Designed miniproteins, single chains, continued (4). Designs and how they scored, part 59

Each design is a single chain, and the fold is of that chain. pLDDT is the mean over its residues in the fold that is shown.

## One batch from the design tools (miniprotein)

Design m14029
Fold by ESMFold2-Fast:
Structure m14029 (fold): chain A 70 residues (1-70)
Amino acid sequence: SKLVDELKKAVKEGDKVKSLQYMGGIARNSRKISLEDAREGAKSLEDSGIASKLQVESFLSLVESGIENK
């Protein structure tokens, strides 16, 4: 999805603020995003150190919850 692509770009650029903004945007728009795409974004956040393991786990939980309510 566009949001996940923008997240991966922000992570690659080292932009912590934009990376966290896109993470929130993905969680809010979880019904429009595949869980696979969200997991790929989460790995990029964790591997870069921009998000902690707890933040990544919370993010994925929110996305999964949003998808289940679709």
Scores: mean pLDDT 78

Design m14030
Fold by ESMFold2-Fast:
Structure m14030 (fold): chain A 93 residues (1-93)
Amino acid sequence: MSNWLKLRGRVVEIRDVDEENFTIEVVIELDDPEQAAKLRVGDEVAIATPSGLVARGTVVDIEGNRVTVRASGFSAVILSTLRPGDEVELWVP
């Protein structure tokens, strides 16, 4: 399906969870808490960075308006350039 919802948020935390497989988790605080209700653990999402790069990952946790997305490989490389406070868009199918 080609209609992605675009949710705005801010990076809260970046966690290295597996350096051998280059896997990271990014915690994003969504600007609109009601939009977090559209997400489910296991959803495949995209994260658009302020530089215009797009990474893909899987939702692994949701706490209120905070969403944790796990990414590996090249997507993890893209997301590793993010810092706490950076504005991102979360694209949901």
Scores: mean pLDDT 81

Design m14031
Fold by ESMFold2-Fast:
Structure m14031 (fold): chain A 67 residues (1-67)
Amino acid sequence: MGYKIDDSTTKQQLLDIINDKNASLDMKIAALSRLISRTPDPKERSELSQQLGKEMMKKMKKKIILK
């Protein structure tokens, strides 16, 4: 499935991408980054930042395995 993330992408669409098991790690990272930028609440931002860190770590580990 193709997801396009741009300035018109809604908060719900970003959440759908993050929760889609078939979405690539790059798409989830991009969706989380945009959601964090658009989230004014410090608690929600912190939780999203932790999830972003997990997805970025998965990408780094996968790079080692797939190289």
Scores: mean pLDDT 72

Design m14032
Fold by ESMFold2-Fast:
Structure m14032 (fold): chain A 89 residues (1-89)
Amino acid sequence: SVALVRPEKVEFSEDGVTLYLNVIVPESTQVRAVFRIGGEERVFPAEKEYDEKGLLILRVKLSPELRERIEEAKKRGEEIEFLAEIAEP
């Protein structure tokens, strides 16, 4: 089964998007990022990191084209939703 979890915080950088999640998952757990922009849903591979408290951090690298789409959506006031898709191994 798969769980969709909303991040507590989302940060944008030149390198991509970072999702901060209030969850602890085993390192063996497969995790992906789900982006909903203007009614379209896309799934992205994500790099897993853990903070000093063991809370999950997902780093998603974005193509320049997708980054521009996200920035344009923000400027237009379109709703953008970021989720973590967490699967059991």
Scores: mean pLDDT 79

Design m14033
Fold by ESMFold2-Fast:
Structure m14033 (fold): chain A 90 residues (1-90)
Amino acid sequence: SKTELLELIKEGLLEIGELALKTLSEEKVKEIEKIMDELNKKIEELVANGASSEEIYEVIKEGLKKIVEIAPELQPLVDKLEEKLEEILK
């Protein structure tokens, strides 16, 4: 369901943010927080406009790719989140 998809996204982004705070420099954390803020705003807009789960997932994938480009160390959590999201879309 869309509700389950959104809950997984929220949980996954929280886990990524927590690892970033523990592992990365303050500068990289700020860059990731900016990406996450922009991503959350886009998701809220998509949900308000009745976007499909597939459309939301595409936006999430783009945001996660940007996060990994800044911090490759976060790739395992990104992969975990993407796997969970793909299972919901089946």
Scores: mean pLDDT 86

Design m14034
Fold by ESMFold2-Fast:
Structure m14034 (fold): chain A 95 residues (1-95)
Amino acid sequence: SEAREKATANLEKELLKLAGTTDKSKVKAEHVKKAAALYDLELSDEEAKEAAELFKTKGAAATLDYIVSRTGVSYEDLSYPFNLGVKALKEAVLS
């Protein structure tokens, strides 16, 4: 449950950040696709649209559950900040 709670908070934060807003109703399919891509996940246009509608109507937890069900990604993997991969790559290049 803790991994799911952290993943939910991370997803909400990244979607609002990518949309440039605090208003959940402004989150679009394109923002969901960008957030998923940070974890090397590919969502179809239909899946991204459904995830965005779930975020607006049911919130981040329902959206997260949908992404997990469609991609098979773990809650554990999504519990880390979406920018962690970029940070790790920068640290490796600068070493």
Scores: mean pLDDT 77

Design m14035
Fold by ESMFold2-Fast:
Structure m14035 (fold): chain A 64 residues (1-64)
Amino acid sequence: TEEERFRRAADEAIGLADLLNQLLGPVYQPVRDQLAAYRAAGVAAEADVLALHRELQERAAALL
């Protein structure tokens, strides 16, 4: 379902934020908290989750 796909996407984005916080200290904790709030809001927040996930992926790539 759309809800299952959304939850998976949100969980992946949260997981990446958690990984970056482990590597850099809690610099991305506000982003992680925002992603958790979007996850709770549901599918209407999908575009916001995807945008933050993309931003986190770009920052992670710059560290490699």
Scores: mean pLDDT 83

Design m14036
Fold by ESMFold2-Fast:
Structure m14036 (fold): chain A 84 residues (1-84)
Amino acid sequence: MEEEIKKKLNEVEALIMKLLSEGKSFEEIVEELKKKFGREFSPEEIAEHILDAEKKLFGVELSEEEEKLRLKAIKEEIEKAIKK
């Protein structure tokens, strides 16, 4: 991974971790990401970053199958948030 891309991913993750720790909704997280980075993120990109942030913030330990199920659930909630 290029250093520039890695730094941008770290900034996205840091923002999501901050917003989750503040109790922000998935809708608010989507809006703040769009505002800060000036682009729309796919529901899949946001869901992956939220899952990673939850694992770091809350000490969530998941198996590979549990990660897939959680990722799908987060993605569905983000898709609902983006549509309104």
Scores: mean pLDDT 74

Design m14037
Fold by ESMFold2-Fast:
Structure m14037 (fold): chain A 57 residues (1-57)
Amino acid sequence: SEILEGIAAGDINAILQFLQNFKPEDLEAVKAAVKDPQLLLGYARLAQREDLVAFLE
């Protein structure tokens, strides 16, 4: 997945694109790919994705 590759590389645009098209089944794959979970959590809060924030905390 190009989005997962971008997330693993720390690409902010890939993270934002994922948050816009979030699917619950993708969360475990994203958590495994993300090198900095706090970065993803910060963007989830900024995007007001309470579902993702709750999952990441």
Scores: mean pLDDT 68

Design m14038
Fold by ESMFold2-Fast:
Structure m14038 (fold): chain A 82 residues (1-82)
Amino acid sequence: SREELVAQAEELLVQASEAIRQKDYETAEKLFEEAARLYEEAGLVNVAAGVYDELGDFYRDRLKDYEKAEKYYKKAEELRAK
């Protein structure tokens, strides 16, 4: 159901925050990407786009990885254009 997909995505975002706290950025990236996919499956395209924007902000602000930041911002923009 939509409610189950949303609950799973929210749980993954909690786990992603924990991974960031542990400086496990590879795991955090995978968890954010999985959460965004679940929001898309739930039909919450704008919420999924928001998750990609947050991932872009994370790479820009925390890791100064501007190429990865642009990748995720572009993915958010593509989702909003649907």
Scores: mean pLDDT 88

Design m14039
Fold by ESMFold2-Fast:
Parts: structure tokens; C-alpha cells; sequence
Structure m14039 (fold): chain A 78 residues (1-78)
């Protein structure tokens, strides 16, 4: 199926991403940057909104790093 083909392609590109220390560093920096934002949102009772915003930012980062359209990544994460 198209979904299975996309999952395999993403897995392959993910392996290439793991071999690239610059891209790995960018992912680690993104995670560390989002951590305090998530904690602040939880404290303010906005955890649902923060989760949605974090999900969209993660999707955009993954799309850019893997070269897969945002819509395709979103479909696979559902």
C-alpha cells in the first residue's frame, strides 16, 4: 500500500538521518527547546494546545529533515 511504501521510505531516510551528526544535533536542540515550553503550558493548564502545537512543530521538522511532505508525515502519525 501507499502508506506501507511511505513508512519504508521514512525508515530508510531515518537511517540516513542517524548517520548525519548535524541533523541529529538539530533534532536534539529542538527537543531541548520544546521541553520548557511544554512544562510551562502544563503549569498554565494549556497542555492540550501545547501538545497540538508541539506535534505540528515536530511534523514540520521531520518533514524538512526527511524530505517528506508535511501532509504525508501527518497521515503516518495518525
Amino acid sequence: SERERLEREIERRGEELEADPEKREEIERFVEEQKPKAEEALKNGESEKAREELGEEMLRLVSRLLGVPEEEVRELMR
Scores: mean pLDDT 72

Design m14040
Fold by ESMFold2-Fast:
Structure m14040 (fold): chain A 93 residues (1-93)
Amino acid sequence: SELDGWLRGAELNAEELAKLDPDRADEILSLVREAAELARRDPRAGAEALREAAKRISEIGEESAKKLPNSKDILNATNALVANLELAAAALR
């Protein structure tokens, strides 16, 4: 399904962002995995969890872009991840 595609895309984007920001890797990967797992089990709770994950990932990406030398790569990876999380959340409505 399109939902499964966006959830897999988000998980892959989370791995890419985690490589760019190793200090925040565990938080990024945990946020995305938990939201994706919930989305597969409970569409209503999953949609809310995906939106909250997108918001938190955006905040992490902005903070890390200010501290790390690869700010452009971090922001691009953050935006790609947020987009897939928001698309997955919209598909669950």
Scores: mean pLDDT 87

Design m14041
Fold by ESMFold2-Fast:
Structure m14041 (fold): chain A 56 residues (1-56)
Amino acid sequence: MSQAELEQQVLDRARALMESLGLEPPASAEELINSKDPRQRQAALEAIRQMAEELA
């Protein structure tokens, strides 16, 4: 698995979570971590956690 694919999957999952909450996801995974909204940060952390568990 390439790092680029990991970042894209994290972004894709966070995007789905944010859309469900009515939020607009950032353009990149790095911006997700730097999001000011707590909901966006929670979605990003959740996506990262899911990805880490699937890869582990």
Scores: mean pLDDT 69

Design m14042
Fold by ESMFold2-Fast:
Structure m14042 (fold): chain A 94 residues (1-94)
Amino acid sequence: SELEKARKIIQEALKEISEAMLEKRGKEIEEFEKEAERLQLSEEEIKEKILEIAKKAGQLEKVEILLEAILKQREAPSQEEVDKLVLETAKKLE
């Protein structure tokens, strides 16, 4: 049940971030997606652009927390470590 609560917190944060970014910077996001596909940007360059757009939308802290969690999840050797990361990420978003 704690994991389900943590996932709900993360989902609600993602929805809030997405809505805020689309409302304030939707055009920049669309332009970035087209340029990323055209230029074959590296993961590092994509991360930098996402953070720039997030800062302009006033969502920098939440996006940084979520991006750090995604990167750590890729390196997590077990589901138990992923579950711990989900709980820690939700706590940071509260």
Scores: mean pLDDT 75

Design m14043
Fold by ESMFold2-Fast:
Structure m14043 (fold): chain A 75 residues (1-75)
Amino acid sequence: SMEELKKIIDEFAKELKNATPEERKELVSRAVAEIARVLPDLPVQDIIDLRNKLLEAKSVEEAKKIMEEFLEKAT
């Protein structure tokens, strides 16, 4: 649902703000897995691309934008 997706984004952004580089990788993997669970019809390649973009993001704001843009295209 859209509500569940927004919750995932908000929780990810909140946790990412205080995360170390090591914790960041785990948070990205968890957020991507949660999105894949909510949107099971997404191609595996789209999930991989999302993970890679999030790992390359240079700020919490950039990471949040990447997730929001991804969801706009997926929904």
Scores: mean pLDDT 81

Design m14044
Fold by ESMFold2-Fast:
Structure m14044 (fold): chain A 72 residues (1-72)
Amino acid sequence: MEEERRRLLEELEKEGVVIGVTSEITPQLEKTIAEFEKQGREVLLVLHPDPLSDEAQAEMLARIERLIEERR
């Protein structure tokens, strides 16, 4: 499961996609997202109250899988 997530993240990173999980969108995070978007990167952000939980990680993985499937 962890290895599958790592593989998917590496493939998306090669395509210029930045992925993250956070409990709150701070001004610092908004600035970072804007910088990546200016570089032509796509940002995928998952909001979860506990970003380190297995539930948050599963949500992120599900969104990654959907994004890859949509790009096929």
Scores: mean pLDDT 72

Design m14045
Fold by ESMFold2-Fast:
Structure m14045 (fold): chain A 68 residues (1-68)
Amino acid sequence: SMEQAERIAAVLKEAFATASEEALVDFLLSQRLPVSLAVAIAELLGLSEAAIRRLREGLEKLPPFVKP
């Protein structure tokens, strides 16, 4: 949801204030978030179009997360 994206983005702005855009993308990829949520977070963080594309492509290649 947008509320979830806003909450996560606020935490990441604090935690990654001095981090590179590349480090933020790598972190978001490691979390295996739904593509729509990860893209919303990246847009709220002000990441470049290239970074958002890399994030989307990376997450789309991962198998969907299915809870047991």
Scores: mean pLDDT 76

Design m14046
Fold by ESMFold2-Fast:
Structure m14046 (fold): chain A 100 residues (1-100)
Amino acid sequence: SLLEQFKNVWIESFKNIPEVKEDIEELKKAKTPEEFVKAYLRVQIKMAEYRIEKGEFSEEERKRLKENIQIARDVLEGKVTSEKAEQAKKAVEKWIETLK
């Protein structure tokens, strides 16, 4: 299935990164597109935070990435109160439908 193909690609991409090991285990356990996308967003948030801590970004890039991390967290936690978070939620819902 498309879901299993995406799961395998992201599991392989992150398998050697200790910082996201627990979230990769959740991604492996995902049986639905919704569970997969939630686990995927958690991995992406942790990876983004890890890369910020390593100093891989300029000050402006770091600011934009931190804003995007907050939007992703708001979507995951159901705290959708901004237009950007509403747009992100709609994008996530469309991706979930694509993986069905």
Scores: mean pLDDT 80

Design m14047
Fold by ESMFold2-Fast:
Structure m14047 (fold): chain A 82 residues (1-82)
Amino acid sequence: MAVEEAQKALEAAKNGDKDTALEEIKRFAQIVKEKIPEYPELARKAADAIGKAVDALNAGDFETAVSYAEQALKYAKELEEK
């Protein structure tokens, strides 16, 4: 479920585990792409948060990565409720 992948990405980012955070956020991104036809606005918001989290992880900015991963988790929960 999208929430599980987003939560694992957030936990990895909090622990400074870049590789695990990137792997889990990519899995969440794939789930979001599958939801675009049904929930295009929510999927776009999730994709934006994912992209910003990936950029922050690649820059080594774990504080910013955690912030965007928390936003991604919020959108994952909204997608699961639908």
Scores: mean pLDDT 80

Design m14048
Fold by ESMFold2-Fast:
Structure m14048 (fold): chain A 86 residues (1-86)
Amino acid sequence: GGETLIGFLQRTMDGGIAEADRLEAGDVEKNREELIEAYRTAALSAEEAYRLLSQLQDTGGTSTELRDEMRRRAEEARRRARELEA
């Protein structure tokens, strides 16, 4: 169900951020394309998790804290991806 999908999306987001962190520790210019993809993956997964968590809000089965964290992480990853694409 939705719980399994949200868990998958959170893991995908965390993986994207971990990969971005690894690439940022290296040569940012050399790793630019891979960094953009890592941040895009994190952002897309966080955005979808936020959407699903927002849909679950009406059933009382989700924390607003987790939903808002997913929004913040999506915005942060999107900002960094745009900076690298400039």
Scores: mean pLDDT 82

Design m14049
Fold by ESMFold2-Fast:
Structure m14049 (fold): chain A 65 residues (1-65)
Amino acid sequence: MALAEETARELEERARGLGMPIEVRVEDGEIVLRIPVDTPFHRAALDWMRKEAEKRGVKVRVEIR
């Protein structure tokens, strides 16, 4: 659980630095990424975030509002 929380914090910080409005949450040791719209730019960001989480052994879910 601590690993998922630390990873989520780092992903949220980097997304914020890139000006990406992506919501990052941790639910039951899994990272949840929410985006307001589905664009190629947001898809690229989600793909990057998934790869980083997977490298750390953390599960990721994606939700589009």
Scores: mean pLDDT 75

Design m14050
Fold by ESMFold2-Fast:
Structure m14050 (fold): chain A 96 residues (1-96)
Amino acid sequence: MPNLSSALLALRNGDFDRAKELLLEAIPIELSRSFQFPGMRRQVLGTAALLSVETNDPTPLLRAAEELGDDPYVLETARRFLPEVVDEVERIMREK
């Protein structure tokens, strides 16, 4: 919640490096709070996909896939935004 909001604010300000740092911090917090904020997984994924596209860096999406791999929407999001890394995302989800 707090770190995700900070990441979204940094993204709105065009500070993509800061937004990536804050998002990576938010991912572990989302795992501990997913029962309180059921939409947070999807928010983290959407933000990770957007940052990956904007920075031409798949790292945010790949890290989200590693932490949130139980949600089939992870693969769906990868197919929509970064089809080039779909195989890597699928591998991460199946190996975890």
Scores: mean pLDDT 70

Design m14051
Fold by ESMFold2-Fast:
Structure m14051 (fold): chain A 59 residues (1-59)
Amino acid sequence: MGLAYGKGLEAMGSSDRKEAERLVEEAQRLLISDGISQEVADEFKQSMLDSIDIKDEIK
């Protein structure tokens, strides 16, 4: 698994929404650096943010 996915998992585990958003942005940047297209990286970021929102609503 790439470093970008590791950052995404850290974001999902974060209790601070602002920190989670920062980690998701860092994961997006790492995906682009690894040769993933901007469109796919943006989709990943949106998917992670949506998952965080669902998690926060359940709490």
Scores: mean pLDDT 71

Design m14052
Fold by ESMFold2-Fast:
Structure m14052 (fold): chain A 55 residues (1-55)
Amino acid sequence: MSERMKELEEARKKAEKEVGVRLASNTDPEFADLPVASPEQREQIQDGVFEELQK
């Protein structure tokens, strides 16, 4: 269960970097310079997370 949460976090951070934005819940200082995702960008991040988790 904990491992799945870590995989989800890693997939989300990868998707955020690829889109060039961050979710408002992401407090990682590495992402502090990125703008908060719009609703459309949040959907792109979710799609990226799903792709990563299906590997």
Scores: mean pLDDT 74

Design m14053
Fold by ESMFold2-Fast:
Structure m14053 (fold): chain A 65 residues (1-65)
Amino acid sequence: SHMEELKKRIEEDKEARKKAEERFNQLSGLPVEELQRLVDYLKKNAKTKEEIYLAGLLEQRLREL
């Protein structure tokens, strides 16, 4: 069923966001230079929804510092 496939993708997206936010909370206290290196790495290497969301959260954090 297309509806079951859509539900699965929605749940996977929610889990990816939750995991990205959990990782962000652990990483957001790192020095600016470490955060910048991590963002640069993720922009080049991100393959999962979690990694893409994490990159966005870290970029936003860098703009606030």
Scores: mean pLDDT 84

Design m14054
Fold by ESMFold2-Fast:
Structure m14054 (fold): chain A 80 residues (1-80)
Amino acid sequence: SVSVSPEQIQAARAFQQYMRAHQLGDDAAAAQHRAILAALIGPPQTDALLQQALNDFARQQALGLVDDASAVEAARAAAA
């Protein structure tokens, strides 16, 4: 069995919320979730993780490996 700490769960949620906010162009929400993640794992680890994730996402989009469903979901969330 794998034991997961509450801090690890919170960090994972902050990371997912940052990626969503970034895709929606919500700079204020992205900054808030980055600050939460930085408080949990430290600013250098946060910046490295987010930069890697954004680079990987951009590469996958350029190669057509990500579907349009994420873009549609992001647009709907921004419109709400």
Scores: mean pLDDT 73

Design m14055
Fold by ESMFold2-Fast:
Structure m14055 (fold): chain A 67 residues (1-67)
Amino acid sequence: AAEARARALAIRIFGEKFAEGYAKGWSVEEIREAALAAVRAQDLSPEERAIAERTVEEMVAAAEAAL
């Protein structure tokens, strides 16, 4: 399903950027910007892009709440 695929892609991208950013001392904002840029670089439909971007924002909010 397109929704599940877009969500899984966003989770993978966020995880990669979070691991990289954490190792390099990036802020949550810098990790968010890097993850969104990576999502926007993917060849996604408008619906998949919206789901992926929303998923990144949800993961950023969860990370901020955990800090």
Scores: mean pLDDT 84

Design m14056
Fold by ESMFold2-Fast:
Structure m14056 (fold): chain A 71 residues (1-71)
Amino acid sequence: MAIASATVDVPPSQLDKVVELAQEAARKHGALNVGVEVADDGKSLIVTVVAETQEKADAALAAAVAGIKAL
């Protein structure tokens, strides 16, 4: 089991949209779980992906981040 995470410069008001995009990316790339948390600064979000392999976790996270940046 592998975990990948990234901080995205999106405010907490966009949490629901970020969760939607992260779940869609995870589903497409075969990830097991996705979590989204408000960062300690209260201004950004942390996206975490759990997958069977690091390759899958990294691919799912990259797709999620790309979708989020397109917002």
Scores: mean pLDDT 81

Design m14057
Fold by ESMFold2-Fast:
Structure m14057 (fold): chain A 109 residues (1-109)
Amino acid sequence: DKRLEELAEKLFKLFDHNGDGKVDLAILAPILTLGKDDPNYKDFVFLAEKLKEADKDGDGYIDFEEFLAMLKEILSDKEEFEKFLEELEKLSESIPELKPLIEELKKLV
């Protein structure tokens, strides 16, 4: 799906802030673990677990192919997709550039 691939590229580039073609999970971890003792900690559990699952080789980095495969899995399940959108909307408070991409993702359903 060309539309999904285009959105995946835009999402990937937001997380690939050093432009090396890979997403460093250590860079995302501080955002996702903000509020370990916060009532909203559970709001990021799904995204954190999916990102860890996408890191197939366990090197702490996600390449574009792993990221795209993760998105395809999430989009294949309506409940997972809705949970993913909820957590992305909360993450958009820290990364406001996610807001237009979340709206594009909603158009895929």
Scores: mean pLDDT 71

Design m14058
Fold by ESMFold2-Fast:
Structure m14058 (fold): chain A 90 residues (1-90)
Amino acid sequence: SELRKKRLEETKKIIEEAGSLDGVIQAIEDGKLRFDDFIEYLLEKGVITEQDIAFAIGIVGKYPSSDPRAFIDALPKETREKIEEYFKSL
């Protein structure tokens, strides 16, 4: 939908302005970016998969809006490395 495209573009700008995973986590904690929108953006870009999300949920016991760092740390090592490479490519 057009609204989804607009949300992805707005999310992209926040991620690019943050410039790092730590910056994005801070933006989420500051309420500038929703964790759900960040995850949807990474899925759309092919950086993570739905299976990676299910794996992390299995470890933390919930989909975390209040602890984005714990969720990222619960992702498979290879997936965390893909996220780091994505931010290096900015």
Scores: mean pLDDT 82

Design m14059
Fold by ESMFold2-Fast:
Structure m14059 (fold): chain A 88 residues (1-88)
Amino acid sequence: AEPPIVIESEDFIDPITGKPALRQIRVSRVPGAKVDPSDDNYYGVNALAEYLANTANPKDPVTGKPIEVDPLELEIVDGLALIERALS
């Protein structure tokens, strides 16, 4: 399975706690686009998450093709819950 991508929105606030929250997003590229797992600079999930956090019209910075976000894979995770999930 493709790894989940975490983005932080400066304008996103959890309506229950009133605190900033991180959104976990699973991102798929346009059909036919490929990721080279040996290229950590652009094909790594951190680089893609940083790109998504900083753009309103996300495109793959390597291929220039649109990035598709599956709305069913959107999750809201606070920073501590994300760490707990990674350590579990």
Scores: mean pLDDT 42

Design m14060
Fold by ESMFold2-Fast:
Structure m14060 (fold): chain A 80 residues (1-80)
Amino acid sequence: MEEEKEKVLAVIEKTMTFTPEQRALLRAAPSVELILQLAGIFKEVGPDASKEDLLAEIDRREKEGLITPEQAEALRSLVE
């Protein structure tokens, strides 16, 4: 539900520093699970990461079985 998304966003935004573009992508994510995956990706690649760096990390997580193919496709759509 949207209340759960708002609570998760509030916690991660207090714990980590995100760029305005990264915060916009987190808010655009359609589920709590995708918000958590995207926050983890941003933590791994850092604030200066290119779109190509984000896509590479999404592909790595899908290949390692950390996200489903459907989640990987949703994340790619958000960053493109």
Scores: mean pLDDT 77

Design m14061
Fold by ESMFold2-Fast:
Structure m14061 (fold): chain A 79 residues (1-79)
Amino acid sequence: MAEEEELIEKLKKTLEGTVELAEKSSVEEAEEILKKLEEELKKVKEEAKPYVSEETIEEIEKLIKETIEKIKEIVEKKK
C-alpha cells in the first residue's frame, strides 16, 4: 500500500508538470508530449501488472488518460 501510494503521488506531480509544460510549449512540442504519454499508458497496461495491484494500475491508467485528454484540448486550442 505505502509503496503504491508513493507511486501515485509521484505520478500526480509528474502529470501536473506535464500539463504545465504542454501549455507553455509549441503545438509540435505538445504533440510530442502527448505521444510520450500514450506510450507510457501502453507500458503501464503491459508491464506494471507484476509489480502493483489491479486497483493501482486502474488509478494510474485513469490519471494518464485524464492528462492525455487535457493535453489534447491544449493542442486543439493552439491550432
Scores: mean pLDDT 76

Design m14062
Fold by ESMFold2-Fast:
Structure m14062 (fold): chain A 60 residues (1-60)
Amino acid sequence: EEKLELEIESALYYIKAGIYKVDAENARKRGLFSQAERDEKEAEIWKKKADEYDELARKV
């Protein structure tokens, strides 16, 4: 597996985390607190996965 492939995967997971973060912020502004909490948890999961792939890329 090449460093570039890991960097691309990390970037895609960061994009996914960013989408959930924006959705959570919009949900909170609309008073949809349960949806915001779910989206915040999803954002954290994908950010953590992105960080893991970024760390793997640095080791290659």
Scores: mean pLDDT 83

Design m14063
Fold by ESMFold2-Fast:
Parts: sequence; structure tokens; C-alpha cells
Structure m14063 (fold): chain A 113 residues (1-113)
Amino acid sequence: NEKEEFLKKLIEFLQTVADTELDEEFREEMIGIFKALAKEAEKLGLKGLKEAFELITEELEKAKSGTLRDVLEKVREKAKTEEAKTLLDFILDAIDNGIDEKKLKEIVKLITE
């Protein structure tokens, strides 16, 4: 499933970079990556994920210091919909604890529409 593979690769990437301090160069790189990821999510019909990536990009542009994890946690705090909260909770949990395959399938269904 292309959508499940996209989320798996996203989590693997985030596990590598989430705790890296945001200097100017790394912040600009992350902004570029999340803009590209938002376009890919849109092509896959992952509307909820596209919206989450756009919010992450906005918070990265405002970030003065901290890690990518801090940005993700801030986006989770600002999330207004139950869908966005559930998606961000899944991402944050998966970064630390790995992917639950059953939850992954539920999340893909939730963010596709």
C-alpha cells in the first residue's frame, strides 16, 4: 500500500532527525523537505497529512531554537481537529516506540479523504 509505505518512510526519517537542534541551515532544509512532503501527500490523497505538513512548515518558519520534535509537539498543541490531534499523536508515539501496524492502517484511513 503506497500510502502506508509513505507514512513508514516518514516515521523512519523523523526518527533520524527529530532530536537534531534547528540551526539556520537545518531549519531551511526541513522547511524544503516538509513543503515537498506536503505536495506528495496531496498527490496520494492524504489530505490530513498534507495539512499537518503545512502547519509544521509554518511553525518551522517561526522557530527561533529547539528541535524538530519541539516543532511537532507545538503543532500538536495547536491542532484544532480530532483528526489532526490523532495523526500527530501517532507520529510522536511512532518516533519513540516504532510503528504499530494496526494503528498505521487506522491512521491512513483517517487522513485519506
Scores: mean pLDDT 86

Design m14064
Fold by ESMFold2-Fast:
Structure m14064 (fold): chain A 74 residues (1-74)
Amino acid sequence: EREEILEEFRRYLERTLEPGQRVLVVSDDPEVAEELARLAEEVGAEVERLVLDLPLETEEARERAREAVAAFLA
């Protein structure tokens, strides 16, 4: 369930992320995106959120993902 995934994700972030590191959170659920972003921010990361339909099955979803990633990297 969501809580179990978030617990494992938090443990992973604590081991992997350095304070000030930029992280892009991608999710098809705004609530999940917010929870994941919060966990990364608590570890000290600088977080950007992107909500889009996953998996990227449509041309429109793929276009939005490309634009958002390009903007994040700019």
Scores: mean pLDDT 71

